# Designed miniproteins, single chains, part 106

Each design is a single chain, and the fold is of that chain. pLDDT is the mean over its residues in the fold that is shown.

## One batch from the design tools (miniprotein)

Design m3680
Fold by ESMFold2-Fast:
Structure m3680 (fold): chain A 86 residues (1-86)
Amino acid sequence: SELERLYAELVALHGPEVAAHQLEVSREVAEKLREIGDQILIDIAEKLIIKENPSIKREDITDEQLKETAIKHKLASEEVMERALK
């Protein structure tokens, strides 16, 4: 939906918690969107790692690399990434 697409864009810019709050959604919807946003952040970080090191296999990407890449590219805070990778 348009809302899900907009949420994905906001997650990439501000992280899932801020994105959900900015859309003024209910708590239940915000929790569901946070889970979706956490997965989107992981997927974006993975794609950035592969772009920077094309020889790396997806299965060889560590949680530490995902976290460091997300922080480096301002996709999410360390706290948000630690939650997403849990």
Scores: mean pLDDT 73

Design m3681
Fold by ESMFold2-Fast:
Structure m3681 (fold): chain A 80 residues (1-80)
Amino acid sequence: TKVTITIDKRSVSDEKAREIVDYIKLILEEKLGLKVEVKETENEIIITVESEDEELAKEIAEQIKEYLESEGIDVTVEVE
């Protein structure tokens, strides 16, 4: 299962965006052992997470979305 998290850079400062990406990457790679890829464009930060556990992937997607929205960040999360 693949989770794609798209962060709108216009809703967050560059400094805060870096902080959030580093935090998400730390949690997903170090604590959960998941493969994470980060792609940055002019207007978006795209974080892709792969998991063999569909339920875990959905839970991660929901938790990350809630966290980012609580920080006032515009985010889109897709699970494939």
Scores: mean pLDDT 78

Design m3682
Fold by ESMFold2-Fast:
Order: C-alpha cells, then structure tokens, then sequence
Structure m3682 (fold): chain A 74 residues (1-74)
C-alpha cells in the first residue's frame, strides 16, 4: 500500500506541473495513473478505502478541470 500511495502522490505532482506548463494531455495521463495507484492501494489495504475514495474523487475533479481546459485550447 505504501508504495502505491507514493506512486499516486508522484503522479499528482507531475500532473500538476504538466497543467501549469499547459501540457494538458500529459497532466490528464498523470492523474489517471494516480487514480489507478490509489485504487491498487485500496485493494492492498481495505482499511484505507474510505480515505482513498475521497482522494480519488479529488484527483478526478482536477482531471475534469484539465479536460475542460484542453477542450478550450481548440
């Protein structure tokens, strides 16, 4: 679980950096990887499911915002 949580956090940071640089497709890919890592962590440690579901929802919201920006970029 710890390794998957660290992987998720790394991808969130990389996704945030990509968004700030205007690399929206790269940002979305990193957020997808973070969501997958959180889901794996929840499977490895079911006691974390509630907290991880909330974190996944937060990353999904960030991804949605970036997707909207990508569509407005023409």
Amino acid sequence: AVEALEEARRHIKEGDEAEKKGNYKESIQHYDRAIEAYRRAAEEDPSLRGALDQLIATVEERKKKVEEKLKKKS
Scores: mean pLDDT 83

Design m3683
Fold by ESMFold2-Fast:
Structure m3683 (fold): chain A 114 residues (1-114)
Amino acid sequence: LEEAKEKLRKAIEAFKKGDKEKAKEYAREAILLTLPLVDTSEEARAITLAARGLILYLAGDKERAEELLREAVLLESRIAVEVAIAIGLDLSPLLPEIKDEELREEIERLLEEQ
């Protein structure tokens, strides 16, 4: 899972630099690493959903991307939050559903600082 998280962080970095092709490639690599684990790991599922969300966002399907990223964030994955913030998704409506206090505080901080 750490390698998948690093791939997804590289996807975020490429996205921020405007390199949509590399962002998609890294996101696809993250999916390939997590796909065998999605039935047994919530973290693997969250990474897969976040990576798919980023790919859909880059393809112009913003509505579906936001749906997948909200689902990934509700699995309480830090890396999913990083993807959601990178694309500018408003996470404020999800805060009451986040049970992890540290993650909730991090989301609140990121929403204030943007």
Scores: mean pLDDT 80

Design m3684
Fold by ESMFold2-Fast:
Structure m3684 (fold): chain A 85 residues (1-85)
Amino acid sequence: SLQEEARALTQAYRDQALARGDTVTAHRLSLLLSAIEENELTEEGLKSIIDGLLDEAAEREKLGDTGGAATLRALAADLERLLAS
């Protein structure tokens, strides 16, 4: 399902962030993971999540957090592929 795939992707990127010691990105993705798990995920909801991740990635790049920005953009791209399927 869309929810199960989005959950698995979010968890994978969260775990990768933790493995790198990026606790800020990991915490952000843990909040997203909980939101996905606790609510029914609609296509419009997923589009909103993608937009939010891209907006935050742009702000992180401006602040010099290129690693956090890259993680959020990579997750957003993978989530966009779910919508294209």
Scores: mean pLDDT 88

Design m3685
Fold by ESMFold2-Fast:
Structure m3685 (fold): chain A 86 residues (1-86)
Amino acid sequence: MLEELDRKIAEYRAKMKKLQEEAKNETDPEKIRQLTIEYTVLGLNIASLEIARYFLEKEGWPEELARAIAEGDSARFQAIVDELKA
């Protein structure tokens, strides 16, 4: 799981860097807006993956909780947290 998360984080960071470079050379406002949205979405995905990695590596949380975070499934994340509190 950790190696898979590390690979996805690296892949998404590479995509973000490419989008950032494309945005710097773009003059069309609509295209800049689209690139910015894609960049933001990738950033959120990276944040979710890093949180999942932290829970797996440092806190020893269940892999299912980390998967919910990595997939952006907030409802499933909350359900698992509620079950762990019970």
Scores: mean pLDDT 75

Design m3686
Fold by ESMFold2-Fast:
Structure m3686 (fold): chain A 74 residues (1-74)
Amino acid sequence: SAAALAALRAELERLARPLAEKALASGREPSYEEQIEFLRRLAEAVRRLLPPEEAARQLAKIDEHIALLEEKRK
């Protein structure tokens, strides 16, 4: 629903804000660890806020991103 997507957007902005502020303060991009932690928290929000069908699609994309970052961390 539109309301669920709006709630997810607000949660995404809330989760991203500390990373953005830290990056601006340090002049450095977020580490792989920080990016993975952000994606894990986003996945929790997706499971909580979106209908199961839409959540499944978004979670698949998030899992792919986490896998890519884990490979780059190695």
Scores: mean pLDDT 84

Design m3687
Fold by ESMFold2-Fast:
Structure m3687 (fold): chain A 91 residues (1-91)
Amino acid sequence: MEEVKKIIKETIEKLKKAIEEKASPEEILEILLEGEKKLQKLAKENNPSKEEGRAIAFFEASLGIFQMGLRMGLDPYKVAERVIENLEEIL
């Protein structure tokens, strides 16, 4: 769980910085995709616990929400802020 939380914390910090620096929606999406890739790699190598599997699934759902929000024409910064709030709940 500590390694999963570390990846999520690093992703949150990168997202916060991207919002502050007015990064493009594409750059924000790349941050989320990189976090997902790291979590999926960890899951494949270490057979995740039930708690870790739930945290990873919640992260993947949050990525899906961001992608859907972009397709719906929602404000990418507001969607990213909601994703950060959701990810902080699993820390």
Scores: mean pLDDT 84

Design m3688
Fold by ESMFold2-Fast:
Structure m3688 (fold): chain A 88 residues (1-88)
Amino acid sequence: DELKEIALEKLKEAAEAMKEYPKIVAALEEGMKLAEETDAAEGAIEGLRRAYEIAEKDGAPEEAIEKLKEQAGKLVKAINEVVDKEEK
């Protein structure tokens, strides 16, 4: 629901930020697909993590690594805020 929508929105933003790196975008798109299919943010988080690993493996510039890290941080923070709002 809201958690999935936030995850998809953040992945879309990350994909746009990383559009010059097709392999990274592909990993993010797989994450979006997993989130859609499972109705869970886990797929989105996995997609971002995979994208980060691809960037490191390819020796992507520090700028690309920083962008991915920033997007991953935004996604995780948004997810945790929604989960933490769940009281009792």
Scores: mean pLDDT 71

Design m3689
Fold by ESMFold2-Fast:
Structure m3689 (fold): chain A 56 residues (1-56)
Amino acid sequence: SMSEQRREAIFRTSQATLDYMLYKLKYDLGEATEEELQAKADEMLALSREEQALFA
């Protein structure tokens, strides 16, 4: 159902957001590259757009 798809999308976006926050911290500590951080940001943004489309 659409409600189940929306809940799953929220969960995936939440996980990607946490991964981005972790990699941002790693980047600030010199433990991750700018490219790795950008990849996490891009995934978070893509999943956020997919989530938003389910609520349009």
Scores: mean pLDDT 86

Design m3690
Fold by ESMFold2-Fast:
Structure m3690 (fold): chain A 59 residues (1-59)
Amino acid sequence: VEELEKLAKELEEYVKKNGGTILADSAYRLAREAAEGARKGGPVEATKLVQDRIDEIAK
């Protein structure tokens, strides 16, 4: 779904800007877990989880 594609691009951009920091690795792990959840729960749930985690990491 396009919302997930947009989030994936934002995550890649975040990793580029932060130069592959530990925080970027954590975000990638959470995105993977969210993708697994989407396969079982649905894309809306996964999208919310990724957005919340990006916000937390950005603080």
Scores: mean pLDDT 62

Design m3691
Fold by ESMFold2-Fast:
Structure m3691 (fold): chain A 112 residues (1-112)
Amino acid sequence: ENSVLLTLYEELDKDGDGKITKEEIKKFFKEVYGADLSDEKVEEIIKLFDKDGDGYISLKEFIDLFRNVLTDKEAAERVEKFLSLFNIEFTDELKEELVKQGKLLAKKYGIK
């Protein structure tokens, strides 16, 4: 099954190192949306996923945030803020699909 979450992660992680960096986020928004993000705005985006303070978004952190949007209010608020950057409405149908995809990816990659 083609995962929209995995596709989005791979689009952000252009070098395929399994880490989304500040520079990759800036490049993505500039090339795809024509938007020049400030350093502060990029750091806000990273902080939505980066709970360990290492300065990048791992595949595990990405999957963990999305799979918990129905059970964790903080996760839901962080995902809503992230999706708003792409003009995506955070509907109940989308929440259910993101949890389903996140759980499948967590199982596939052995994320507990």
Scores: mean pLDDT 73

Design m3692
Fold by ESMFold2-Fast:
Structure m3692 (fold): chain A 90 residues (1-90)
Amino acid sequence: MKEELKEKAKKVLELLRKIYELSTDPSIQRIARGAIDAAEKAIKSENLEVQEKLLNTIIGMLETIVNQARKLGNEEIAKLAEEAIKILKS
């Protein structure tokens, strides 16, 4: 339901902000900023189709963050991104 999607987006937004603060890699920071913007738009949206599209976009961005973080040996960021994906797919 609409409120469940907003609650998921809020939890994921907290994890994305933590990923952004912990990251020293410019590529991860850039992707995390985009994902934060998408999450904030999803929370503000009153349209279910727009919310779903934004959350699917965030999943793709999080999967990219997982791959980049693992390539760099940053397991902490990878785990935070995987937790965010799990929340969105639950």
Scores: mean pLDDT 85

Design m3693
Fold by ESMFold2-Fast:
Structure m3693 (fold): chain A 61 residues (1-61)
Amino acid sequence: ADPQAAIDAAVAGVRASSDPGGMAASYAGELRKAGLISEEAARAAMAATTVDEAVAALRSG
């Protein structure tokens, strides 16, 4: 699998969503299950209070 392509798709989904927080939490969970991001990155994305924080967390994994 291409982890960068999956992360980029998740980031695009978060930015385009009417519920960025909910979408970030959903994508972080799926990316963690797939082994494409670390547990730390997933927790950071789920705890993010802004879209930019969530995006940074997903990209750090």
Scores: mean pLDDT 79

Design m3694
Fold by ESMFold2-Fast:
Structure m3694 (fold): chain A 86 residues (1-86)
Amino acid sequence: KELEIEIERGVAEIQLAVLKTVLEKEGNEEGAKLADEALRHLAAEDYEGALKALEEAKEAVKDDPEVVAALERAMKLVEEIKALAE
C-alpha cells in the first residue's frame, strides 16, 4: 500500500497546487493561503491538519461553487490517503 499512498498523495498535491493557482488568479488571497497550508500539511503527512485547512478554505470560497466542489474532491482524496496510511 506504500505505492498506493504515494500515488494518491501526488495526485492530491497536484490538485491542491492547481487550486492554489486558480485562487491566486481570482484574487482570493485567503483561499490561496489555506490551500497552501493544506499542501504543507499534506507534504508533512499531517492529514488531519490538511483536512482542517481544506475545510477552512471551503468557507473562504463558499461563494464559488466550482471551487467548493474541487475542494470537496481534494478533501475526499486526503481522507482516502489518511485511511490508507492508518
Scores: mean pLDDT 79

Design m3695
Fold by ESMFold2-Fast:
Parts: sequence; C-alpha cells; structure tokens
Structure m3695 (fold): chain A 90 residues (1-90)
Amino acid sequence: NAAELYRKAAELFEQAAEAAEKGDIDTSVKLLQEGARYYADALELEGKPSEGAARYTALVLRSIGLVLEKNYDELAKFARDAAEEARAKA
C-alpha cells in the first residue's frame, strides 16, 4: 500500500542523510534516488502520478545540484527533511 512505500522512502532518505553526514556522498545520492522512486510510487498509488513525477524530478535534481556545489551539509539536511515528509505520509 502507499503507506508502506512512504515508510520505505523515509528509511532510504534517513540512510542517505547518514551517508552524507559521514562523507559518503555517492551512497547518499544513490539512496536519495531510491527513496525518491518509492515516494513517487506511493503518490501514484494515491492517484497522483503527475505529482509523483514532479516530486521525483525535484528530489533528484536538488541532490545533484547540492553535490555539484559540494554543499554536503545541505545534502544531509535535505535528506533528513525528505525523510520527515515521507514519515508524515506513512
């Protein structure tokens, strides 16, 4: 169900934040992208596929932008914020 997908997204976003906090940026980005996919799938199950696609795109582009800027503290915070939002929907 959608709640399970939101929970999986939250877990992945939390792991992404932990990876970023310890300087494992490649792992952080991969986990953020995986979490974003689960989050988008949850929105699709709720009948909001366009919102899911937009949210996926925003999460992926923001994570890439922060990596290009070498703004790893903001990457960790961004992942934490995404996890909190996903947990609220679970």
Scores: mean pLDDT 89

Design m3696
Fold by ESMFold2-Fast:
Structure m3696 (fold): chain A 110 residues (1-110)
Amino acid sequence: SPYLEVADLLLKAIEALRAGDLEAAKAALREALALAEEHLGEKGAAVIAAIRAALEAVEAGDVEGALVALARALLETARLLLKDPTASKEEILKAIAYRLRAIGLLIEYE
């Protein structure tokens, strides 16, 4: 699922930022952006905008702003997965987990 691939890269970017690895975070975000633009199309506009905001924040050294933008990207990706009528039970459970992780980040950093 392109939604799972994007979400996994967003989670990798979150982990990298929390570890202080800005270069790894930027690499994961650039890969997530490319996949989102290729596979999500017009439905992914909110995901794409949030990933771009996260990249801008990382480039500015704004780690907290980047984590907030990443949380928003993860929420929008989970929303798309939950609206996919072909999503498996495992994918639905992952989408719920992504939403909970994103909410935790928004409580901490927003």
Scores: mean pLDDT 88

Design m3697
Fold by ESMFold2-Fast:
Structure m3697 (fold): chain A 85 residues (1-85)
Amino acid sequence: YLETEEGQAEVELAMVQIARAVFETSLDKMLNSSPSEIEEEIKLIEKYLERAEELAKRTGDPEAEQVAKDLKKILETLKKKLKEL
């Protein structure tokens, strides 16, 4: 099963879902970080967003699309904070 396209997609989905949960839980801490730390966090979130969007495009999975939307919202929040600093 892990050697199948479906098995690989499930592992990738779990990975981006875990990343989303970590970023959502850490959002308040990230918003209170230094500008340099916020910039590094933005770069990290952008990498996971790209992975979630690619997964959604490849599989058509609504859950992958939702992860991408949620990561996009977090990213926009951090970018807005950085502009206000």
Scores: mean pLDDT 82

Design m3698
Fold by ESMFold2-Fast:
Structure m3698 (fold): chain A 83 residues (1-83)
Amino acid sequence: SAAEKLERNRERFEELYPKLSAEQQKVIEDIVASDNPLTELYKVLNKKFNLPIGEVNTFISEGIIKKDPFIMAVLLALEVAGK
């Protein structure tokens, strides 16, 4: 069910989130709080991680494949927040 999927995503997020740096945790909070979460994510990757905007989609896709904790935590946080 949708409720069961939401609970599993929340549990997975709560497991990953404490393993991130304080800076990464703050970044996720700022992304989730934003009215434009994808735009904020692009700005973070471009300006703070020095990643060209044209490479953002590739970076996210690779992060999913590699199960990168930061990328996974961002995506889980957005799903839990309904964004």
Scores: mean pLDDT 78

Design m3699
Fold by ESMFold2-Fast:
Structure m3699 (fold): chain A 69 residues (1-69)
Amino acid sequence: GAAQARRGRELGRRMRRAIESGDEEEYQRLVELAVKDPERAKVLREIGRTLRRIGDEIQRELETGVPMK
C-alpha cells in the first residue's frame, strides 16, 4: 500500500539525484539494489542510459550553437 509507494518514491528520488549529478554508476547500483527482477532492472538501466544520451545531445547543441529544432 502506501508504504510500498513511499519506498518506491524514495528510491526513485535517489536514482534521479544520481542522474542529475551525472553519476550513472550510482544509478545503476541503485537499480540493481531496488529491483530483483533482472528483466525490469535491464529496462531501468536502459532508461538511465537514454537520459544520459539526451543530456549529451543537449550539451552538444549548446556547444555548437545550433537549436534542437
Scores: mean pLDDT 68

Design m3700
Fold by ESMFold2-Fast:
Structure m3700 (fold): chain A 92 residues (1-92)
Amino acid sequence: VNEELLRAANEHLEEAARLLEEVPEMAEAAELVREAKKAVEEEGFSKGMALAAKGLGLAIEKATDADAPLLRRAAEHMGEAFAHLRAAEAAA
């Protein structure tokens, strides 16, 4: 596994979770993203990516129009995390 790519992915997951935690309605989505970070480290990329995707999906479902800028930033970090996780999986 490329440890640098994994570290970058985990940093992006952490930022996404932090952004989602700013909205109380998205607390469950943020928790799923934090679980995804742990799963990537302990259970493997497939489980981590599935949890992260579930978290993002829940955030989109719970978002209001007022949350759109924050959700967009969180989604950007999630996209970067997925790209790095896929690259790390391919390098393993």
Scores: mean pLDDT 80

Design m3701
Fold by ESMFold2-Fast:
Structure m3701 (fold): chain A 66 residues (1-66)
Amino acid sequence: MTMELNKEIADILNSVKNASEEKRMEIGRVAGEVAQLRLAKDILTESERAKLEELERRLKELLKEA
């Protein structure tokens, strides 16, 4: 499970390799949070599910801007 998480994050970072180091670090951090919340989605509180939706939206926007 942790190995697949790291692969997903690495694939995302590979797609934005032309972005600045700071931008890639931010994308990696958001992607990591999304991946962790997805692993626990069946036990998330309503607030945590809302946070997951917001983080997924932010990640998509960051990837579009990179």
Scores: mean pLDDT 74

Design m3702
Fold by ESMFold2-Fast:
Structure m3702 (fold): chain A 62 residues (1-62)
Amino acid sequence: MLDVDEIIDLIEKGEVTSVRQVDKLMRPDIGGRNLVRQSIDYLKKNGLPYSEFSKVYKEILK
């Protein structure tokens, strides 16, 4: 089972680029999946690259 840190690394590397891929990989972790989804939506809304994902995710966790 992939944890949130592994999913973040894959997103920043550009290997996971869609919310649907995140939903499949994090299916048993509804809370973590929602936080990752919110972070992706924030990046897209603000025109930020996926390399900024961990910064956005950290801010949402605060």
Scores: mean pLDDT 71

Design m3703
Fold by ESMFold2-Fast:
Structure m3703 (fold): chain A 88 residues (1-88)
Amino acid sequence: SSSLLKKLQEKGKELVKAAEKGDTDKARKYLVEMMKTTDEISKDPKSQKTALQITIKTAEEAAKKSKDDIFEGILLIVAGVSRVELKN
């Protein structure tokens, strides 16, 4: 739904902002909320593809800006898993 996609984008922006500031606890919270929102989005393949594309882009951006090496690794795993789901 458009409401859930907007929520996903808002959580994604907060994730990137927290990661850039080095607030890893807050960034992890927003990553979890983003993943929950992606799961809540309709199982319609087109809607889910859009959500996965947003998740990939956001996780990769947050990883580039992250001040925590372990959290950067987690974000890259999330992006990788989402990319596999998007293509398969």
Scores: mean pLDDT 84

Design m3704
Fold by ESMFold2-Fast:
Structure m3704 (fold): chain A 73 residues (1-73)
Amino acid sequence: MPVIDATEDPEKAAKEAKELLKNGAKEVKLIIKDESAADYLVEMAKELKAEGIEIEAESEVVGDSTVVTITRK
């Protein structure tokens, strides 16, 4: 299961997660620290849905960071 650190570059991390999900990954975890990362995740979800890929996201706060688990439905 891929784990992507999105704390320094959330846009790049969201693009990487999207590519993994498009290529058949069933689950991806993202570590985010900045609230601005949420906008990139929303756009990624919209783009995946347009390509017929539905995802579900769960978030857990760990200290000053949030771990987002993205799973293909």
Scores: mean pLDDT 78

Design m3705
Fold by ESMFold2-Fast:
Structure m3705 (fold): chain A 76 residues (1-76)
Amino acid sequence: SLQDLIDALQAAIAQTEKHLQELQAKLAELSKRYQATKSPADKQAYIQSQILVLLYQIALDSTRWLLDRLRRRAAA
């Protein structure tokens, strides 16, 4: 049902938000590590983690947009 889909998306958003917070904390750690070491390996890890955070942000924004649209249709 539409309500089951809304409930599933709400749960997915909550889980993704938690994961994104953990990834952002790790990104901050990797940034500090690269600034300390200046090593190519630490730079690569930092850049890869930045890309991962951006991809998760895009996915989260898209899922929130879909949920909001479905909620508006259900309320009408």
Scores: mean pLDDT 88

Design m3706
Fold by ESMFold2-Fast:
Structure m3706 (fold): chain A 75 residues (1-75)
Amino acid sequence: MKEKIKELVKKAPTLSPDEREQAAEEIERGLKELGASDKVIEMVRRILLNLPSLSPEEQKNAIEFIEKAIDKVLE
């Protein structure tokens, strides 16, 4: 589950708007199953949906931040 969510996050910048919404929903579902709080889920969703408006460097930083947040939930 965790690795599948991380893979979707890494692919998010290359997805169409519709595919990105679908990926965000799948990530939300996966995070909820892992016991993440609604606050963490909303934060991750907002970052994912805003990724295409960021510079390539900011996108890398945002993806890294999301991956760290996922790792922290599973500690």
Scores: mean pLDDT 75

Design m3707
Fold by ESMFold2-Fast:
Structure m3707 (fold): chain A 98 residues (1-98)
Amino acid sequence: SLTDDLARAQERAEQLLEQGKYSQAIEEYLRAAEALERLLRRHREEDGVLTDEEVEELLIEYLLSVAKRLGKEVELTPDTTVEDLREELRKLAEEYKK
């Protein structure tokens, strides 16, 4: 299930982070974000409770929490998108790969 995929990706990311494998941890957090997006969009389609804007806000909040957990400050502007935050996390993963 998407809930299981989200939980597994988060657990793997946490374990990798504790091991100092930051690049791999970021990749698992990005997988968790993908599972979260699919789960939130399914909730929107099935229950009609969440709007597209609320889905994006929740994803931005999640990705910002990941950056904060990595000790990185990301500058948030009113125009910041989910993809902007994903790209910043991918750049961090590349930096930690070295």
Scores: mean pLDDT 81

Design m3708
Fold by ESMFold2-Fast:
Structure m3708 (fold): chain A 95 residues (1-95)
Amino acid sequence: SSKEGGKKKVEELRKALEEAVRLQEERDPERAPEVRELAEAAVEHFELAVENLEKPEVLEYLEKAEEHLEAVNELTGDFLSEWEGYMSYITENAK
């Protein structure tokens, strides 16, 4: 189902962001807690988008996820390009 596919995308995003946070901890440990908090918020809103693919709220959750991920990108240097792949999954499956 589209929701099952979405849950796999959520897990892939969690793994990618956990790795990004780990690399940030190695490069700049003082900013790592802020990056982790923003990454966790991005995943949470992406999960909400996946759970609400059939509802109009999907766009609001996706926008909030992107906003948090833009903040992660500003701190880490480049993560937004990976995010575009995850966003396209939601927009293709939203009704």
Scores: mean pLDDT 75

Design m3709
Fold by ESMFold2-Fast:
Structure m3709 (fold): chain A 87 residues (1-87)
Amino acid sequence: APVSMEELREKIKETVDKLLDPSLSDEEKLKAFEELLELIGQAPDRLEAFRLFVTSYQDKWDELKKKNPELFTKLGQMRLDFLESLP
């Protein structure tokens, strides 16, 4: 079944909260991000789902870049690889 936009919004929030959680390892954070990208890939409108993702929680993405620039760079590469994998 196609993922709903409401489910996707909740998953984006959950994933962003995990990425900013200091108790989680970078490996756990990368896994959570990979799972989010897989869910976006299952959306009926993958480009609109990806746009929702990249425009959501801009302030939290800026916070992550400041707190963990190395992780942020790896996540950015994963986003590019995902976008290039779309048909």
Scores: mean pLDDT 80

Design m3710
Fold by ESMFold2-Fast:
Structure m3710 (fold): chain A 76 residues (1-76)
Amino acid sequence: MEELERKRAELERLVEQAVNDWLRAQGVDTPVTVPGAHRWTREQLEAFLRQVGASPETIARALELRDEIERLEKEL
């Protein structure tokens, strides 16, 4: 249970960081939160991160976390 919540929080933090890095590059200094990113499908997550210019390493880590979250959810 705690591992699942930790991985969901890590994924949301990773997505939030990518969005805020992209917004700063556009001249927007107001940080935003992206609640519910852990509920996105693998394809939605990948498409979104590519759209905000996330690195291949960040995309790979996010997809890894998404796959791990799905596995843990199936064990509940």
Scores: mean pLDDT 78

Design m3711
Fold by ESMFold2-Fast:
Structure m3711 (fold): chain A 65 residues (1-65)
Amino acid sequence: ATIHARSEFPMKDRTITAFASEAKGEVKDGVAILELVLDEDSDEVVFKMDEKTGELTVERKKIEK
C-alpha cells in the first residue's frame, strides 16, 4: 500500500489530513509547516503557509536513505 498512516493537523480555519508513512505539522510564529514522508516515492514533501498573507509554498525533496 502507498499510504500507511493518517494524521490531522488543525490550522486556523482548516484541518490538513495527510496519509503517508510519516507526517508531522507545526505552527511557528504565524507560519504553518506540514512535513510528509511519502512511502512510495521515498520523497519528503514540505508545505509552508504564511498565516498573515495566506501564501502557500510546497517543496518536494528526494530522500536517499
Scores: mean pLDDT 56

Design m3712
Fold by ESMFold2-Fast:
Structure m3712 (fold): chain A 86 residues (1-86)
Amino acid sequence: SDIDGLVATLLFFDPDRSGSITAEELRKKLREVGESDELIDGRVATLIPNGESATYAEIARRLAASGGEELSDEELAEIMARLRAS
């Protein structure tokens, strides 16, 4: 389980800790790390398929699924607790 990596990724995408990440914020952060627009569009389509925003829970589950893993409700609760503590 990459719980620490998921927490770090969510904090990187949304340092304001709003509980959700917008497609615009995600694109901004990926551009800051030097990803190409094509790769950014692919990641946004995967993590925020509605093109507007997604919750931390939705993004965490989609990130884990993209790596071939499934998050349990217990692991998701721990991720959310760590985000609140940060």
Scores: mean pLDDT 78

Design m3713
Fold by ESMFold2-Fast:
Structure m3713 (fold): chain A 88 residues (1-88)
Amino acid sequence: SEALEGAKKGLEAAKNKSPALEAAEAGQEAARAGSRAEDPEDRALAGLGGLLAGLQAVKQAENGKEAARGTGAALAGIGEAFEAGAAV
């Protein structure tokens, strides 16, 4: 599913210690894929992938703009995980 592909990309960005912008983009993609998931479990996994990628982006941020993008990705991921919990 798109959500599981998003989750995988987010987790890979965190595991591989990807650069801030790449990790933030992976996190946002995971969160967006999660928001379209019909399965709450897939949505939760995509949300967690977005959170972990967003946190990786914040860790690697060299300026406030990069840190803000990473924070946005992490918060979007958290939101999808909470919505998944509410659906079950």
Scores: mean pLDDT 85

Design m3714
Fold by ESMFold2-Fast:
Structure m3714 (fold): chain A 95 residues (1-95)
Amino acid sequence: AQAALDEAIALFEEGIRVLEEGIKKAEELLKQGDYEGALKTLREGVEKALGLFLEAYRLAEEAGVLDEFEAYVESQEPRIRELEKRARELEEKAK
């Protein structure tokens, strides 16, 4: 159970890292005037992160540690909200 929880948390952290790097790279492309590249990079980052989050949730559910995993995710809400805000601002600027 603990090993599965640790793995689910690691997958979630990898997803957050992928999303952070994707947003950062997309913001850099936007500053260069590459609106299409920025949106493509953001979408790729979001898709990869979602895949990792889904794997993390599935692993936690299968191992019976979903409640503990969800408590961890809730502890990360401020970080998640900041990334969501940056992604929305990026999409608005790239229109």
Scores: mean pLDDT 87

